# Designs tried in a protein design run: designed miniproteins, single chains, continued (4). Part 17

Each design is a single chain, and the fold is of that chain. pLDDT is the mean over its residues in the fold that is shown.

## One batch from the design tools (miniprotein)

Design m12596
Fold by ESMFold2-Fast:
Structure m12596 (fold): chain A 62 residues (1-62)
Amino acid sequence: SAAARRYAELAAEAARAGDSEAAAKYGQMHVDAAGSTGAWRAGADDPEAAGGAVAGNQSYLS
């Protein structure tokens, strides 16, 4: 989807800039947007990445 692609771009840009917080946040949004039509990519593979503590915990720890 367009939203998933945009979030992936933002995550990659943030990672290149060394902003691990933004990269984790956009990575989470990418996974969530991509998984909205089928949880297998996000929730089934990694529940923490699929709207779990990943964005919050990784943002605070990194």
Scores: mean pLDDT 61

Design m12597
Fold by ESMFold2-Fast:
Parts: C-alpha cells; sequence; structure tokens
Structure m12597 (fold): chain A 85 residues (1-85)
C-alpha cells in the first residue's frame, strides 16, 4: 500500500494518539485521526459536525468546524500535509 510522510502539524496530531511511525497509509491516518476526534470529544452528533475550535486541527485544517458529511475537506487537508514516499 502507498506510504505517506507528513508535515509537522499533522505529525503532532497523530503523536497525541500514540502514532510513532514516520510514514503511514491513508487507512492508518484516518484511524488515528478518528481516535483523536474520539479522545478529545470533538464530534457533535446533534449538529453532525466535528468541532476543532482550540485544537491543533483548527490550525491544520483552517476552520473551527466541519460537517461530518464533508469528507472531501478532511481528505484535502491531510493531502496538503502529507507526501507520497
Amino acid sequence: EPLYSFGEGLKKVLEQVGFTKETATVDEINLYWGQFILDNKLYDAKKNTYDFKGTPLQELIGVDSLPTSDGKALTDAFAKNSTLV
């Protein structure tokens, strides 16, 4: 499977949930990103949004929140912060 290296901002987020490798697959990035959301209670089921306000994800993605239906915005943000190796 393709491996990606990541910029310092994304690396900081992944390290907070125990990711210690220098490279990851897209599936690994999505798994650890999802764990970060869960650990920090960033999912709002009533609004169907992820709330990034005050987290490193706010700076990384550039917005305070995203609809859970907007998977493309999340994928695009990770792509900007990762490089295929």
Scores: mean pLDDT 74

Design m12598
Fold by ESMFold2-Fast:
Structure m12598 (fold): chain A 67 residues (1-67)
Amino acid sequence: AAEAELQRLADEIAELYRKASEAKQNGDTEKAKKYNEEAHKVARRLAELAAQAGRPVEFTEGEIPPA
């Protein structure tokens, strides 16, 4: 279902930001950067699928990076 796909992508974004935070704390800035880049890609996919499903994603700018 579209709802399940959107939720999965949202969870993926949250997990990637968590991994990026952990990498920064461990001094692995390169890994942190890659996790943030991947999170941005997943966020774009989430926005595209939400639009196609007729369910626009409404988030505050401070919580979601720009598409």
Scores: mean pLDDT 73

Design m12599
Fold by ESMFold2-Fast:
Structure m12599 (fold): chain A 59 residues (1-59)
Amino acid sequence: PPSPSGRPIPPLTPGARYAAEKLNEIGDELDKAYKEAKEEAEKTGKSVGEALLKKIKER
């Protein structure tokens, strides 16, 4: 579709687009896990690192 900004976004190869989507999903999951771990750490008095490891382990 035409870009309303007049700045065309360069097309990604199928592999690059798939990789970008995967990385974006991983980034979102990591950000969520980090925020939950931070809240858990504040709630339990544990370190953010310990809370994050526990959260990842429980996935």
Scores: mean pLDDT 69

Design m12600
Fold by ESMFold2-Fast:
Structure m12600 (fold): chain A 58 residues (1-58)
Amino acid sequence: MAIEAEAEIAVYLLKAIVEGNKETAEQLAELGEEARRNKDDEEKVRKIVEEARRLVEK
């Protein structure tokens, strides 16, 4: 669900900010905005969340 995706990305963004990882934080902020804009497209939101997960895994 879109709101759950936005919340997950927001948590990742906060962690990146606290850790001082500016590049990852900027990318996560952009992905969060994309998830919000595409909230009615479940498949696209899922792909955005997968991308956010890949960014924080590194």
Scores: mean pLDDT 78

Design m12601
Fold by ESMFold2-Fast:
Structure m12601 (fold): chain A 102 residues (1-102)
Amino acid sequence: MEEEKRARELFESARQGLADAQATIDELVEKAKEAAKKNPEEGRKLIDEARQMADGAVAFLEGAARETPLYRDELLAMARQFQADADKRIETVEKEIEEIEK
């Protein structure tokens, strides 16, 4: 029961952290598009920050999966889905920045 309670609390913490990371990435990529119109280098820097946020969120979920065998598969599935969605979002904005540089 204590172990199940800890596992559930860590799972909920991981889920909340993922939501917070997603919101931060969305904010950073929108700022990157605006910054790139004046300075493409600053736009790229914000994209790098978004990638670092995504990597950190994935690492946190993978760490939680190691600590919570009861939710391991769910946490790893969330990490994989989040990484795929974040990569697609970031790549879309990087392409928009490349178009601005032309």
Scores: mean pLDDT 82

Design m12602
Fold by ESMFold2-Fast:
Structure m12602 (fold): chain A 79 residues (1-79)
Amino acid sequence: SREEALQLLEREIERLRKLLEDPVLSEETKERLREAIERLEELKKKKPSMAEVRKLLAEISTLIPEEVERELRRRALAL
């Protein structure tokens, strides 16, 4: 349903915003997170179907996970 789609979008936007709050993240990681958040927020305004939400989340997962993992690994080595 549209309600489920919006709830999933809001949950993912909040998760990414929490990651963006970390001051140790690289500029590249922050840019990718901000881009992902903007794409999710824009889709939310268009009142998408669950299929559209899942498709965008899959696309974002290919952009963010490796970058986030790399940055977290770098942070662990620095701490």
Scores: mean pLDDT 72

Design m12603
Fold by ESMFold2-Fast:
Structure m12603 (fold): chain A 78 residues (1-78)
Amino acid sequence: DISKEVSRLSDEIARLAWEQGDEETRDLAYRVGSLSHVADEEVLRLLREALEYVRQGNMEEARRLLEEALRILEERKS
């Protein structure tokens, strides 16, 4: 289930970003998670990649990927 996996990944990204003191990345991850019900395989791919960047402490790249995922989700929601 793509929607469940995207929700799980967004929660994990938000938690790790919060632990690293990055409120912006946390908030982006929460916004992505709130739209998990319209997620596709591309959004799932972007979140898996964003999680790896968050684990590496590269919040700038993680935010770029989360912003791209959010753009796709907002388009699909409409």
Scores: mean pLDDT 87

Design m12604
Fold by ESMFold2-Fast:
Structure m12604 (fold): chain A 72 residues (1-72)
Amino acid sequence: MVTLSLEELRALIEELLAAGEISEEEALLGLAVLRLEELRRAGASDEELREEGKRLAEEISRKTGLPYSFNL
């Protein structure tokens, strides 16, 4: 099997959202996970990942009106 790149996974999430197969909330969550994986592959520290995860959870909470948090 060909391993999908982070960019290909991002494109897939956007395609699924456009097709109505996932919600905007699910797309935001998926993109946040991909952002954290991108940082992890770039050599980000555990602390940097926690801070970015908190920021992304706060952003999603503001956009959706629902409380989100990530355990990293």
Scores: mean pLDDT 75

Design m12605
Fold by ESMFold2-Fast:
Structure m12605 (fold): chain A 78 residues (1-78)
Amino acid sequence: SSLSREEVAERLLEEAEKWMNPESLELFREGVRLALEEGDLERARELWAKAAVLNLAGSETPEEREGLELAREFLAEL
């Protein structure tokens, strides 16, 4: 990819901002930061799971779930 890890993270956060509530977005953002800065994918996944629960009251639409899984896979491959 021609984009840096930081640029990709910024794009993912911009997409999340369109539909996540502020509390969920904060958890999602922190997960992205942990994955990029510390490589702590386990904590990142935990925070993203919590963000999904908070945003959707314990449930996700298939579209939102797929988006989060794509983000996790993409960051894990970087």
Scores: mean pLDDT 65

Design m12606
Fold by ESMFold2-Fast:
Structure m12606 (fold): chain A 65 residues (1-65)
Amino acid sequence: MTKFVALEIQIVGEGFEIGLPVKVEYKDGKVEVYLPEKSEKAEALAERIKEIGKRLGIEVEVHYL
């Protein structure tokens, strides 16, 4: 399995568990994550996603809508 696919599955799964729909895109060798709001809940998810990305060696950029 590619590192990108593993990260995308984890991101979508964690978002689903906490009730936040997450959009994930792969661009220019990095993963872009779009969260529907900027709340403590969304920021906690963003920090978790960045930790997972760091462990996998993937650059993650988070955007709030």
Scores: mean pLDDT 75

Design m12607
Fold by ESMFold2-Fast:
Structure m12607 (fold): chain A 58 residues (1-58)
Amino acid sequence: MEKIKEAAKKAAEEEGAKATVREVDGKLIISIEAPDLETMHKASVAATEAARKAKREL
């Protein structure tokens, strides 16, 4: 799980957003904070794709 959290956070940060990744009841919750809607959308997509890729590599 740690590698997945790091991948998602890094991807969001590369798009200029802040990501907080939490694990609650066995589920990963990714929260994205961005200065504008376009950045939020890009960060959300990038974080989700990075998390999926990291999970597949496990």
Scores: mean pLDDT 76

Design m12608
Fold by ESMFold2-Fast:
Structure m12608 (fold): chain A 91 residues (1-91)
Amino acid sequence: LRGVRGRATVRTYPDRTLITIRFDQPISDDDAQRFADLIGQRMDRDYTWTYDRDRRTLTITLYGPQSGQAAGDAVRQAARELGLRLEVTLL
């Protein structure tokens, strides 16, 4: 994942937070899982993830209530740890 660029959006709902990341280049399923696991671990939340290879889009759902700012910060920290360069937007 080092040097991979992308854009992340964080959208909060009462019962979950949806994180959508679009990458400028394809990533492996293993890399997608590692990134999702790191975010879930930092947030201490149950989560699911899916990666759409054709759209180069990783979707992570964090279950339970949390702030969009906290989720956005977790995404930024995970990206930094894995060498990803992400623009993170809170919606």
Scores: mean pLDDT 86

Design m12609
Fold by ESMFold2-Fast:
Structure m12609 (fold): chain A 83 residues (1-83)
Amino acid sequence: MEEIEKAIKELEKLGYTSSANAVKKAVERMKEAIEKGDLFGLDVASALVLIAAAITKKHGSPEEKKAAQRIIDAVVKLEEEAK
């Protein structure tokens, strides 16, 4: 989770507000699902984060693409730890 939050802060600092806001909203849903032990909600929220990151990776700047890849890697790790 910390790695995802760090990547969001890096996007915000670089002025990529739209990408940062899309990921931030999906991450809030992931946090709520983790706190409740809602594995289905975690899967849905993780999919939304991965979609936002994939769009950023497709259309973003090199810095956005690097941040998006870190987000993808961190979400995959969280999914494995939750299973």
Scores: mean pLDDT 72

Design m12610
Fold by ESMFold2-Fast:
Structure m12610 (fold): chain A 63 residues (1-63)
Amino acid sequence: MLSKEELEKETQLSLEIAAGTIYLLAGDRKGAAEEYLEAARLAEELGDTELAEEYRRRAEELE
């Protein structure tokens, strides 16, 4: 059972990923990278190290 704080972070993580994708489709690579870095931070706080590493890589590839 997830705590309220973990559920809120899961929701925020999903929104940051969606925002990053929208920025990429709009051609804003810098905005997309910033959103993916925030997603990576949220994933790390949730204990999902693999997901955090994936989104850090995605952000790095946009530079």
Scores: mean pLDDT 82

Design m12611
Fold by ESMFold2-Fast:
Structure m12611 (fold): chain A 61 residues (1-61)
Amino acid sequence: DGKVDEEEVARAFLDAIRGIAISSKDYEGGKELAVKVGEKLGASEELIEETLKRLEEEKAK
């Protein structure tokens, strides 16, 4: 099999974390988990920052 894109795998997990945080209204826990999981999966700093920004935007609604 071809090599899986690590950034795509990280994005999928971060998207799931964001969805759970929005559904549970636990935005702070979602941010902490996104940083921890993103770093563990080798996600780019930009992808982690994008996820955190989206959680802040959802919290502001």
Scores: mean pLDDT 79

Design m12612
Fold by ESMFold2-Fast:
Structure m12612 (fold): chain A 70 residues (1-70)
Amino acid sequence: MYQQVQDLYDKALEAAKKGDYKKALEYGQKAVDLLLELADQSPDPGTSEALRRAAEEVRKEIEEKVKKVK
């Protein structure tokens, strides 16, 4: 499951590096959505919180890379 998040995250970063900001946001959002789904399915509050924090970090990183392009 986490490998799918990593794959989406890597695709988002690669798209941003190539200047495809629409695809970077698309893949980034999919990674965030998957992390939030995993958090909602987790019975452990600590794991759930860590996954939500990871989702926020992914969102912030992709937004920062896209914002710099203007």
Scores: mean pLDDT 78

Design m12613
Fold by ESMFold2-Fast:
Structure m12613 (fold): chain A 64 residues (1-64)
Amino acid sequence: SAQEAARLSQLGTQYFNQGDYEKAIELFSKAVELGGGLEPLADALEAAGKTEEAEKLRKQEAEE
């Protein structure tokens, strides 16, 4: 649900701010599966050094 996606995004942001990018990616990925936005996931991927994956995701988001 949208509410669950929002909660997962909030938790992902908390882990992102702690520098736990791996956990942030997991939480943001789950949020996206529930209809959440792609941008937080792309930001977390970039911060984790997965720059190509982040860029690909942002391009997909821009095409929608």
Scores: mean pLDDT 79

Design m12614
Fold by ESMFold2-Fast:
Structure m12614 (fold): chain A 55 residues (1-55)
Amino acid sequence: MKQVELRFPDFFTEEQRKELEEAYREMLKAAENGDFSKADEALGRIADIIRKVVE
């Protein structure tokens, strides 16, 4: 695939993985529709979850 799939390490919880997957799908959908504001919101959610877990 030309796009890399988002991988979730095992140390993410079930809830965090579900939220990451949902936010990532929302980001991709918003980008496909040209809604960069919605894509930015979804990306912010992804970044917040990752920052909270990996730091």
Scores: mean pLDDT 70

Design m12615
Fold by ESMFold2-Fast:
Order: sequence, then structure tokens, then C-alpha cells
Structure m12615 (fold): chain A 69 residues (1-69)
Amino acid sequence: SKKEKLKKLILRLIALKLRLIGLEFEKELLEKEGLEDPERREELERLEREIRELKEEIKEIEEEIKKLE
């Protein structure tokens, strides 16, 4: 049903937003430790890519929720 689909999307959205908070925190820690090390910069780039992909997934789920309401 529409209500069951909405509940599943909301729970998924909460889980993704919690993951995003964790990744943003990891990014802040990396930036504070300094970016002089090329390996640390590569880790930051990969983390920024994962954050970007996660933000797009969150946006898609939020748009699907809006269509169901």
C-alpha cells in the first residue's frame, strides 16, 4: 500500500541521513589533521565522492516521498 511504501522510504531516509552525519564527521576529522599528505588527500576525495552519492540518493528518496504525499 501507499502507506507501507511511505513508511519504508521514511525509515530508509533516516538511515541514510545518519550515515551522512557520520561521513561528514569523518571528513571534518581528515581536514583537521591536515592535507599535506597525498594519501590523506586521496582518502578525502573518496569520502567527498561517497558523500556526494549519498546526498543524491537522499534527494531521490525525498522526491519520492513528496510524490507519495
Scores: mean pLDDT 83

Design m12616
Fold by ESMFold2-Fast:
Structure m12616 (fold): chain A 55 residues (1-55)
Amino acid sequence: GPVPTEEELEKGARALARALGVPLEEARRAVYEAHKRHPQYSGSQVGALAAIRLA
């Protein structure tokens, strides 16, 4: 799928923070670190990696 924009990464971080009950700063870190390590991954793939890291 398409590579996520900065706006999409922020929206993903907010959604994960709310869904998992974690601080927004932790969700942001997980999402942005996943994107940094896998810059070609789609938003769904980045979100999945971030969710695994936050669990």
Scores: mean pLDDT 84

Design m12617
Fold by ESMFold2-Fast:
Structure m12617 (fold): chain A 62 residues (1-62)
Amino acid sequence: MIEKAKKALEEGNYEEAYQYALEALRVDPTNPEARKLFLEAAKKLGRFGEGLQELSRIIESH
């Protein structure tokens, strides 16, 4: 999922990058690369605040 999220960001597929990074975070919420990719995709989509809330939810569920 990390590699797919990174590739999607490089290609400008921000929605796809967001989803792949989110899936990676569900597997390992402590992964710093997944957190970075997720928040970067959220910024590109104009959904940074929503991304922060979702990340907090994932961390709290673990």
Scores: mean pLDDT 80

Design m12618
Fold by ESMFold2-Fast:
Structure m12618 (fold): chain A 72 residues (1-72)
Amino acid sequence: MEKGSEEEAREAIERAEENTKKAIEAKKKGAPESYVAALATASGILYAEAGMISGKPEEATEKAKKALEEVE
């Protein structure tokens, strides 16, 4: 395994969580649905990348599902 892969996965998860939080906040502020959807999509992609890098796609998928539920 690459030595950097765990750090890269962690960074991807952190960015995914940040984008999820931004999507929730944007939704609360009445931002355009397209903007909220873009943030949610970015979160999903980052969770998928983290899962592939870490070799734990199941955990990443569960986090992505929870993030989408929070955004609605």
Scores: mean pLDDT 75

Design m12619
Fold by ESMFold2-Fast:
Structure m12619 (fold): chain A 67 residues (1-67)
Amino acid sequence: RSKEGREKFIEEAAEMARELAERMGLSEEDIKKAEEIGKKASERLKKGEDVSEVLDWMFKELAPLFE
């Protein structure tokens, strides 16, 4: 439940999602967008924003990439 641990978890999850997206044949452009969204989510968590709110924002931004 530490803020630091959650920030790291989100960043690692974003990196793993990027690798999975590459394996599934997503374009480098979409992979870069997902990575940037993950970085912004990590920054928001580091600033002490609510985890659930940040995750909802992140999933909303990622949703168009999986349309």
Scores: mean pLDDT 70

Design m12621
Fold by ESMFold2-Fast:
Structure m12621 (fold): chain A 116 residues (1-116)
Amino acid sequence: MDELLEAIRAAGATEVFMAGEPGDASKASFVAFNPEGELVLAKFNVDSEESVRATLEALELAVKYFKEKNNPKGAEDIIKLAKEVRERAEKNGVLTPEMKERFDKIIKEAEEIKKK
């Protein structure tokens, strides 16, 4: 945990979106961005439906933030990460139809941010 917090600080992250179990960092998912809106660090688990839902929640918080800030840099990184997590969850057999729709919505909303 301490090494992770130092890595976040060393990467220059200013915006961190986290979801999952607050008392256990190993079960939490997060994405971290620098002031320019670039993804600098991410941690996610895709070994259970609960872990995938935590990752979805973190990505949904991030895409909402970048939509409100109208920041296309963060949107592109969110699209790439969402696609990667979705593919890994599918290979692990934990991706439900509900989760597929949520990933597709995240990608669609992030693509809308790229309009400018």
Scores: mean pLDDT 75

Design m12622
Fold by ESMFold2-Fast:
Structure m12622 (fold): chain A 55 residues (1-55)
Amino acid sequence: SEEVEALVEIAKLTYEDNKDTVSLEELLERIRKYMEEAGYSEEVIEKVLEAVREV
């Protein structure tokens, strides 16, 4: 829960910093790939991506 919350905050800040140059869809795909390579579970990845979509 706390880990997911921290990842969501980082992802949202990354989107806000880059939204002028990166589409939401491209960002979500990059976050998914990065998290998969970092070894996060599918459940954690899905929770982060869902929260970012709400921005």
Scores: mean pLDDT 76

Design m12624
Fold by ESMFold2-Fast:
Structure m12624 (fold): chain A 98 residues (1-98)
Amino acid sequence: SERKKEILKLAIELVEKLKDMPLDIQRGVLEVALALSPDEIEREAYEVVIKAVDELLAYIADPDKAVETLGLSRGEIYNLSNEVRLKAIKKIIEKIVE
């Protein structure tokens, strides 16, 4: 439980720091951070965020599943603002850590 809480905290802090970057740039930054990090908990947080970015990219490619799974409208998926994107990725992170 404590380990999961720390991973969740770090993952959320990471996506908030990266929120204004395109998803492909966020993913690239996280892959580099993962490769350079000596800390096990930090590595797990990076892996969780990378997985969440990959899942969000898959939902953008299949909007019907995004509507059902994330509770987003089709309009929100087609015009994915930084705020909607951040909300969606946080929800995916919470599901991965749970």
Scores: mean pLDDT 81

Design m12625
Fold by ESMFold2-Fast:
Structure m12625 (fold): chain A 58 residues (1-58)
Amino acid sequence: SLEEQIEQLRRQLATVRSRLEQLKASGDTSPEAQANIKTLEDTIATLEERIKRLEEEL
């Protein structure tokens, strides 16, 4: 169902947010860590937008 798809995406979003928080908390300022942080932030934005679009279809 649409609700099940939204719940799955919300779980994915929670996992990605947790990983981002851990990376930011690590204090790692390497270029690799900064690139990974940016990728996670972009992923979060994409997931949030997809969830919003699905919620608008309810």
Scores: mean pLDDT 87

Design m12626
Fold by ESMFold2-Fast:
Structure m12626 (fold): chain A 75 residues (1-75)
Amino acid sequence: EELRRLLEEAEREFRLALEAKAAGDAEAAAAHLERAFELLLEAAEGLAREAGLSPEELRRALEEARARHLATIAA
């Protein structure tokens, strides 16, 4: 249940980031994208714990992806 909710909220934040970018508000777009990645990280950590995998590896991968996307929005 919580996993589905986190993914739905992340999807909403991604959509808001795209809307902000289209409106020319790069700062708002970056904030929404960052929030979306925070939600994805939380969901991934939950899944990793249930599967017995290391959440640190998933966190690192998501942080790297977030940094790349934030740089793209800032451009």
Scores: mean pLDDT 75

Design m12627
Fold by ESMFold2-Fast:
Structure m12627 (fold): chain A 60 residues (1-60)
Amino acid sequence: SLEELENEKEKIDKEIKTLRDQMLAAVKAGDEATAQAYFDKLSELLKKKNEIDKEIEKLR
């Protein structure tokens, strides 16, 4: 349902914010490996958010 997709999107938005903050902290600490891991997770969440946006648009 549209409501389920909107709830999933909100959950992903919160995860994106947390991962972005964690990635920036790792970058500032000079921990390149940890920063890369957070960046990879962030990229996957952004891809999933884009897919959810398309699904919401399809249910218009």
Scores: mean pLDDT 83

Design m12628
Fold by ESMFold2-Fast:
Parts: structure tokens; sequence; C-alpha cells
Structure m12628 (fold): chain A 64 residues (1-64)
């Protein structure tokens, strides 16, 4: 995968993460069901892992 494709994916995942964090904050403020809050937290955790892996790949390509 090219560096440009990795950077584009990082930008897309970052935007999705910001959106999910905003939804989680709104859900907690609105006292949404625990199940909905847990679902949002799981999605955020999964995205955080994908972002960390993608950042590591970008750093590896930049070091070469």
Amino acid sequence: MSLEELVRRLMELGAELVGLVAKLHSAKKAKEPKEKIEELEKKIEELDREIEELVAEIEKKLAE
C-alpha cells in the first residue's frame, strides 16, 4: 500500500473516530441505554486499534 493511501485511510478513520466520540458524548448526556453506550465504546476501541496499526505502518514507511 502506498504512503498516500495510508495517509488517506488515517484521515478517514480520524474523521470517523471524532464522529463516534461526539455520538458517545451525546448518548451519555441524553442518558441513552447502557447497551447503546457500550456499542459506541466498542466501535471507538476498534477504531483506536486500527489507527494505531496504521500510524505504525506510516512511521515504518517514513523511516525507510
Scores: mean pLDDT 82

Design m12629
Fold by ESMFold2-Fast:
Structure m12629 (fold): chain A 55 residues (1-55)
Amino acid sequence: GLSEEQRRELERRREEELAAFEEAFLSLGFPEELARRIAEAFAETVEEIERRALL
């Protein structure tokens, strides 16, 4: 399993990725609600892949 430090690092990266994705989609002219939903879906997918790769 992941160490506590590794888990914390993944949480931090998820927060950074969420912010970056939201900003990118907002800059493309997406409405705030849609940009947030898309960013969340992408971040969740990336987190799933990263977790599987680290196990």
Scores: mean pLDDT 75

Design m12630
Fold by ESMFold2-Fast:
Structure m12630 (fold): chain A 100 residues (1-100)
Amino acid sequence: SDAQMMSIFNSIVTTMNQSIRFIQNGDFDSSDSYIQSTISMIDQASSVSDTSSQQRLNQTRSILQQALSSTDQDRRYQLITESGRIIVNTQIDVGRKINS
């Protein structure tokens, strides 16, 4: 449902912000854990999303997998931040559809 998807998006944003916080401190292990949790929540969001939202969630998942493979702190920060931008934009678009 749309309400279920919005709840999952709120959880994704919160968890992604934690991964950003940890990578800013150079804590790759904690960042990895929060990125993995974010990917799991993206998979859940995808299962209840429309096709357009699924495409953006799949793009975000791919970028987060690249972040997990990055050993460079600045590059990982950029990838997580880009993922966050896509998620927030997707959440806004879903919110507009619910309120339409």
Scores: mean pLDDT 86

Design m12631
Fold by ESMFold2-Fast:
Structure m12631 (fold): chain A 84 residues (1-84)
Amino acid sequence: MAEAAVQAYKEALAQHPDSAEAYLNLGRAYLDLGRYEEAVKYFEKAIELDPNNAEAYRLLGEAYRKLGDIEKANEYFQKAKELE
């Protein structure tokens, strides 16, 4: 179940709290659960740890698109392209 993935990633994050990749994986798990506001939170943390991570911006754009914030989604998709 997707909740099991969230728990596994939270445990990984507890062991490696400075891991941008762990925050990305947790954000992806929340996207899969349809919990878009939580996904945004974890993707924003991934960007704080690695501001040049194009994948984090792409996923943040996807989360905002799911929330219906098309303007923010487009801004983050554009930022992801600029970093690639």
Scores: mean pLDDT 81

Design m12632
Fold by ESMFold2-Fast:
Structure m12632 (fold): chain A 55 residues (1-55)
Amino acid sequence: SPMMRELKALAEEWMKRYSLEETLELARKKLRELGFPEHLIDIFVKEIEEEMEKK
């Protein structure tokens, strides 16, 4: 999805300055601001975590 593509790119930028844990918390805040329910936030954050850990 375009939103997940943008969020993954944003997470890669955050990883240059922040830890993985801090990056995942920033992603959670962004998703809450966008109005996503907690169960979808958990799914999206897990996808970002898996992507960041593979690099």
Scores: mean pLDDT 83

Design m12633
Fold by ESMFold2-Fast:
Structure m12633 (fold): chain A 66 residues (1-66)
Amino acid sequence: LEELRERLVRELGLSPEQAELIAEAVRAVLEGDYDRAEELLARVEPTLSEEQRRGLARLLAEFLAA
């Protein structure tokens, strides 16, 4: 998840706070806690641009498919 946080900041231009919320949401998904993941994503999603949302969807698909 440290690597994911670094990639979110470097590749998508997210703030450290935004990257932390997304990394925690991914951790929740991996633990099977989908309600927590949805709550965390709902907090960060309104702060993202359309380009950042598209980039995030692609990056997460790559990360979770690996």
Scores: mean pLDDT 80

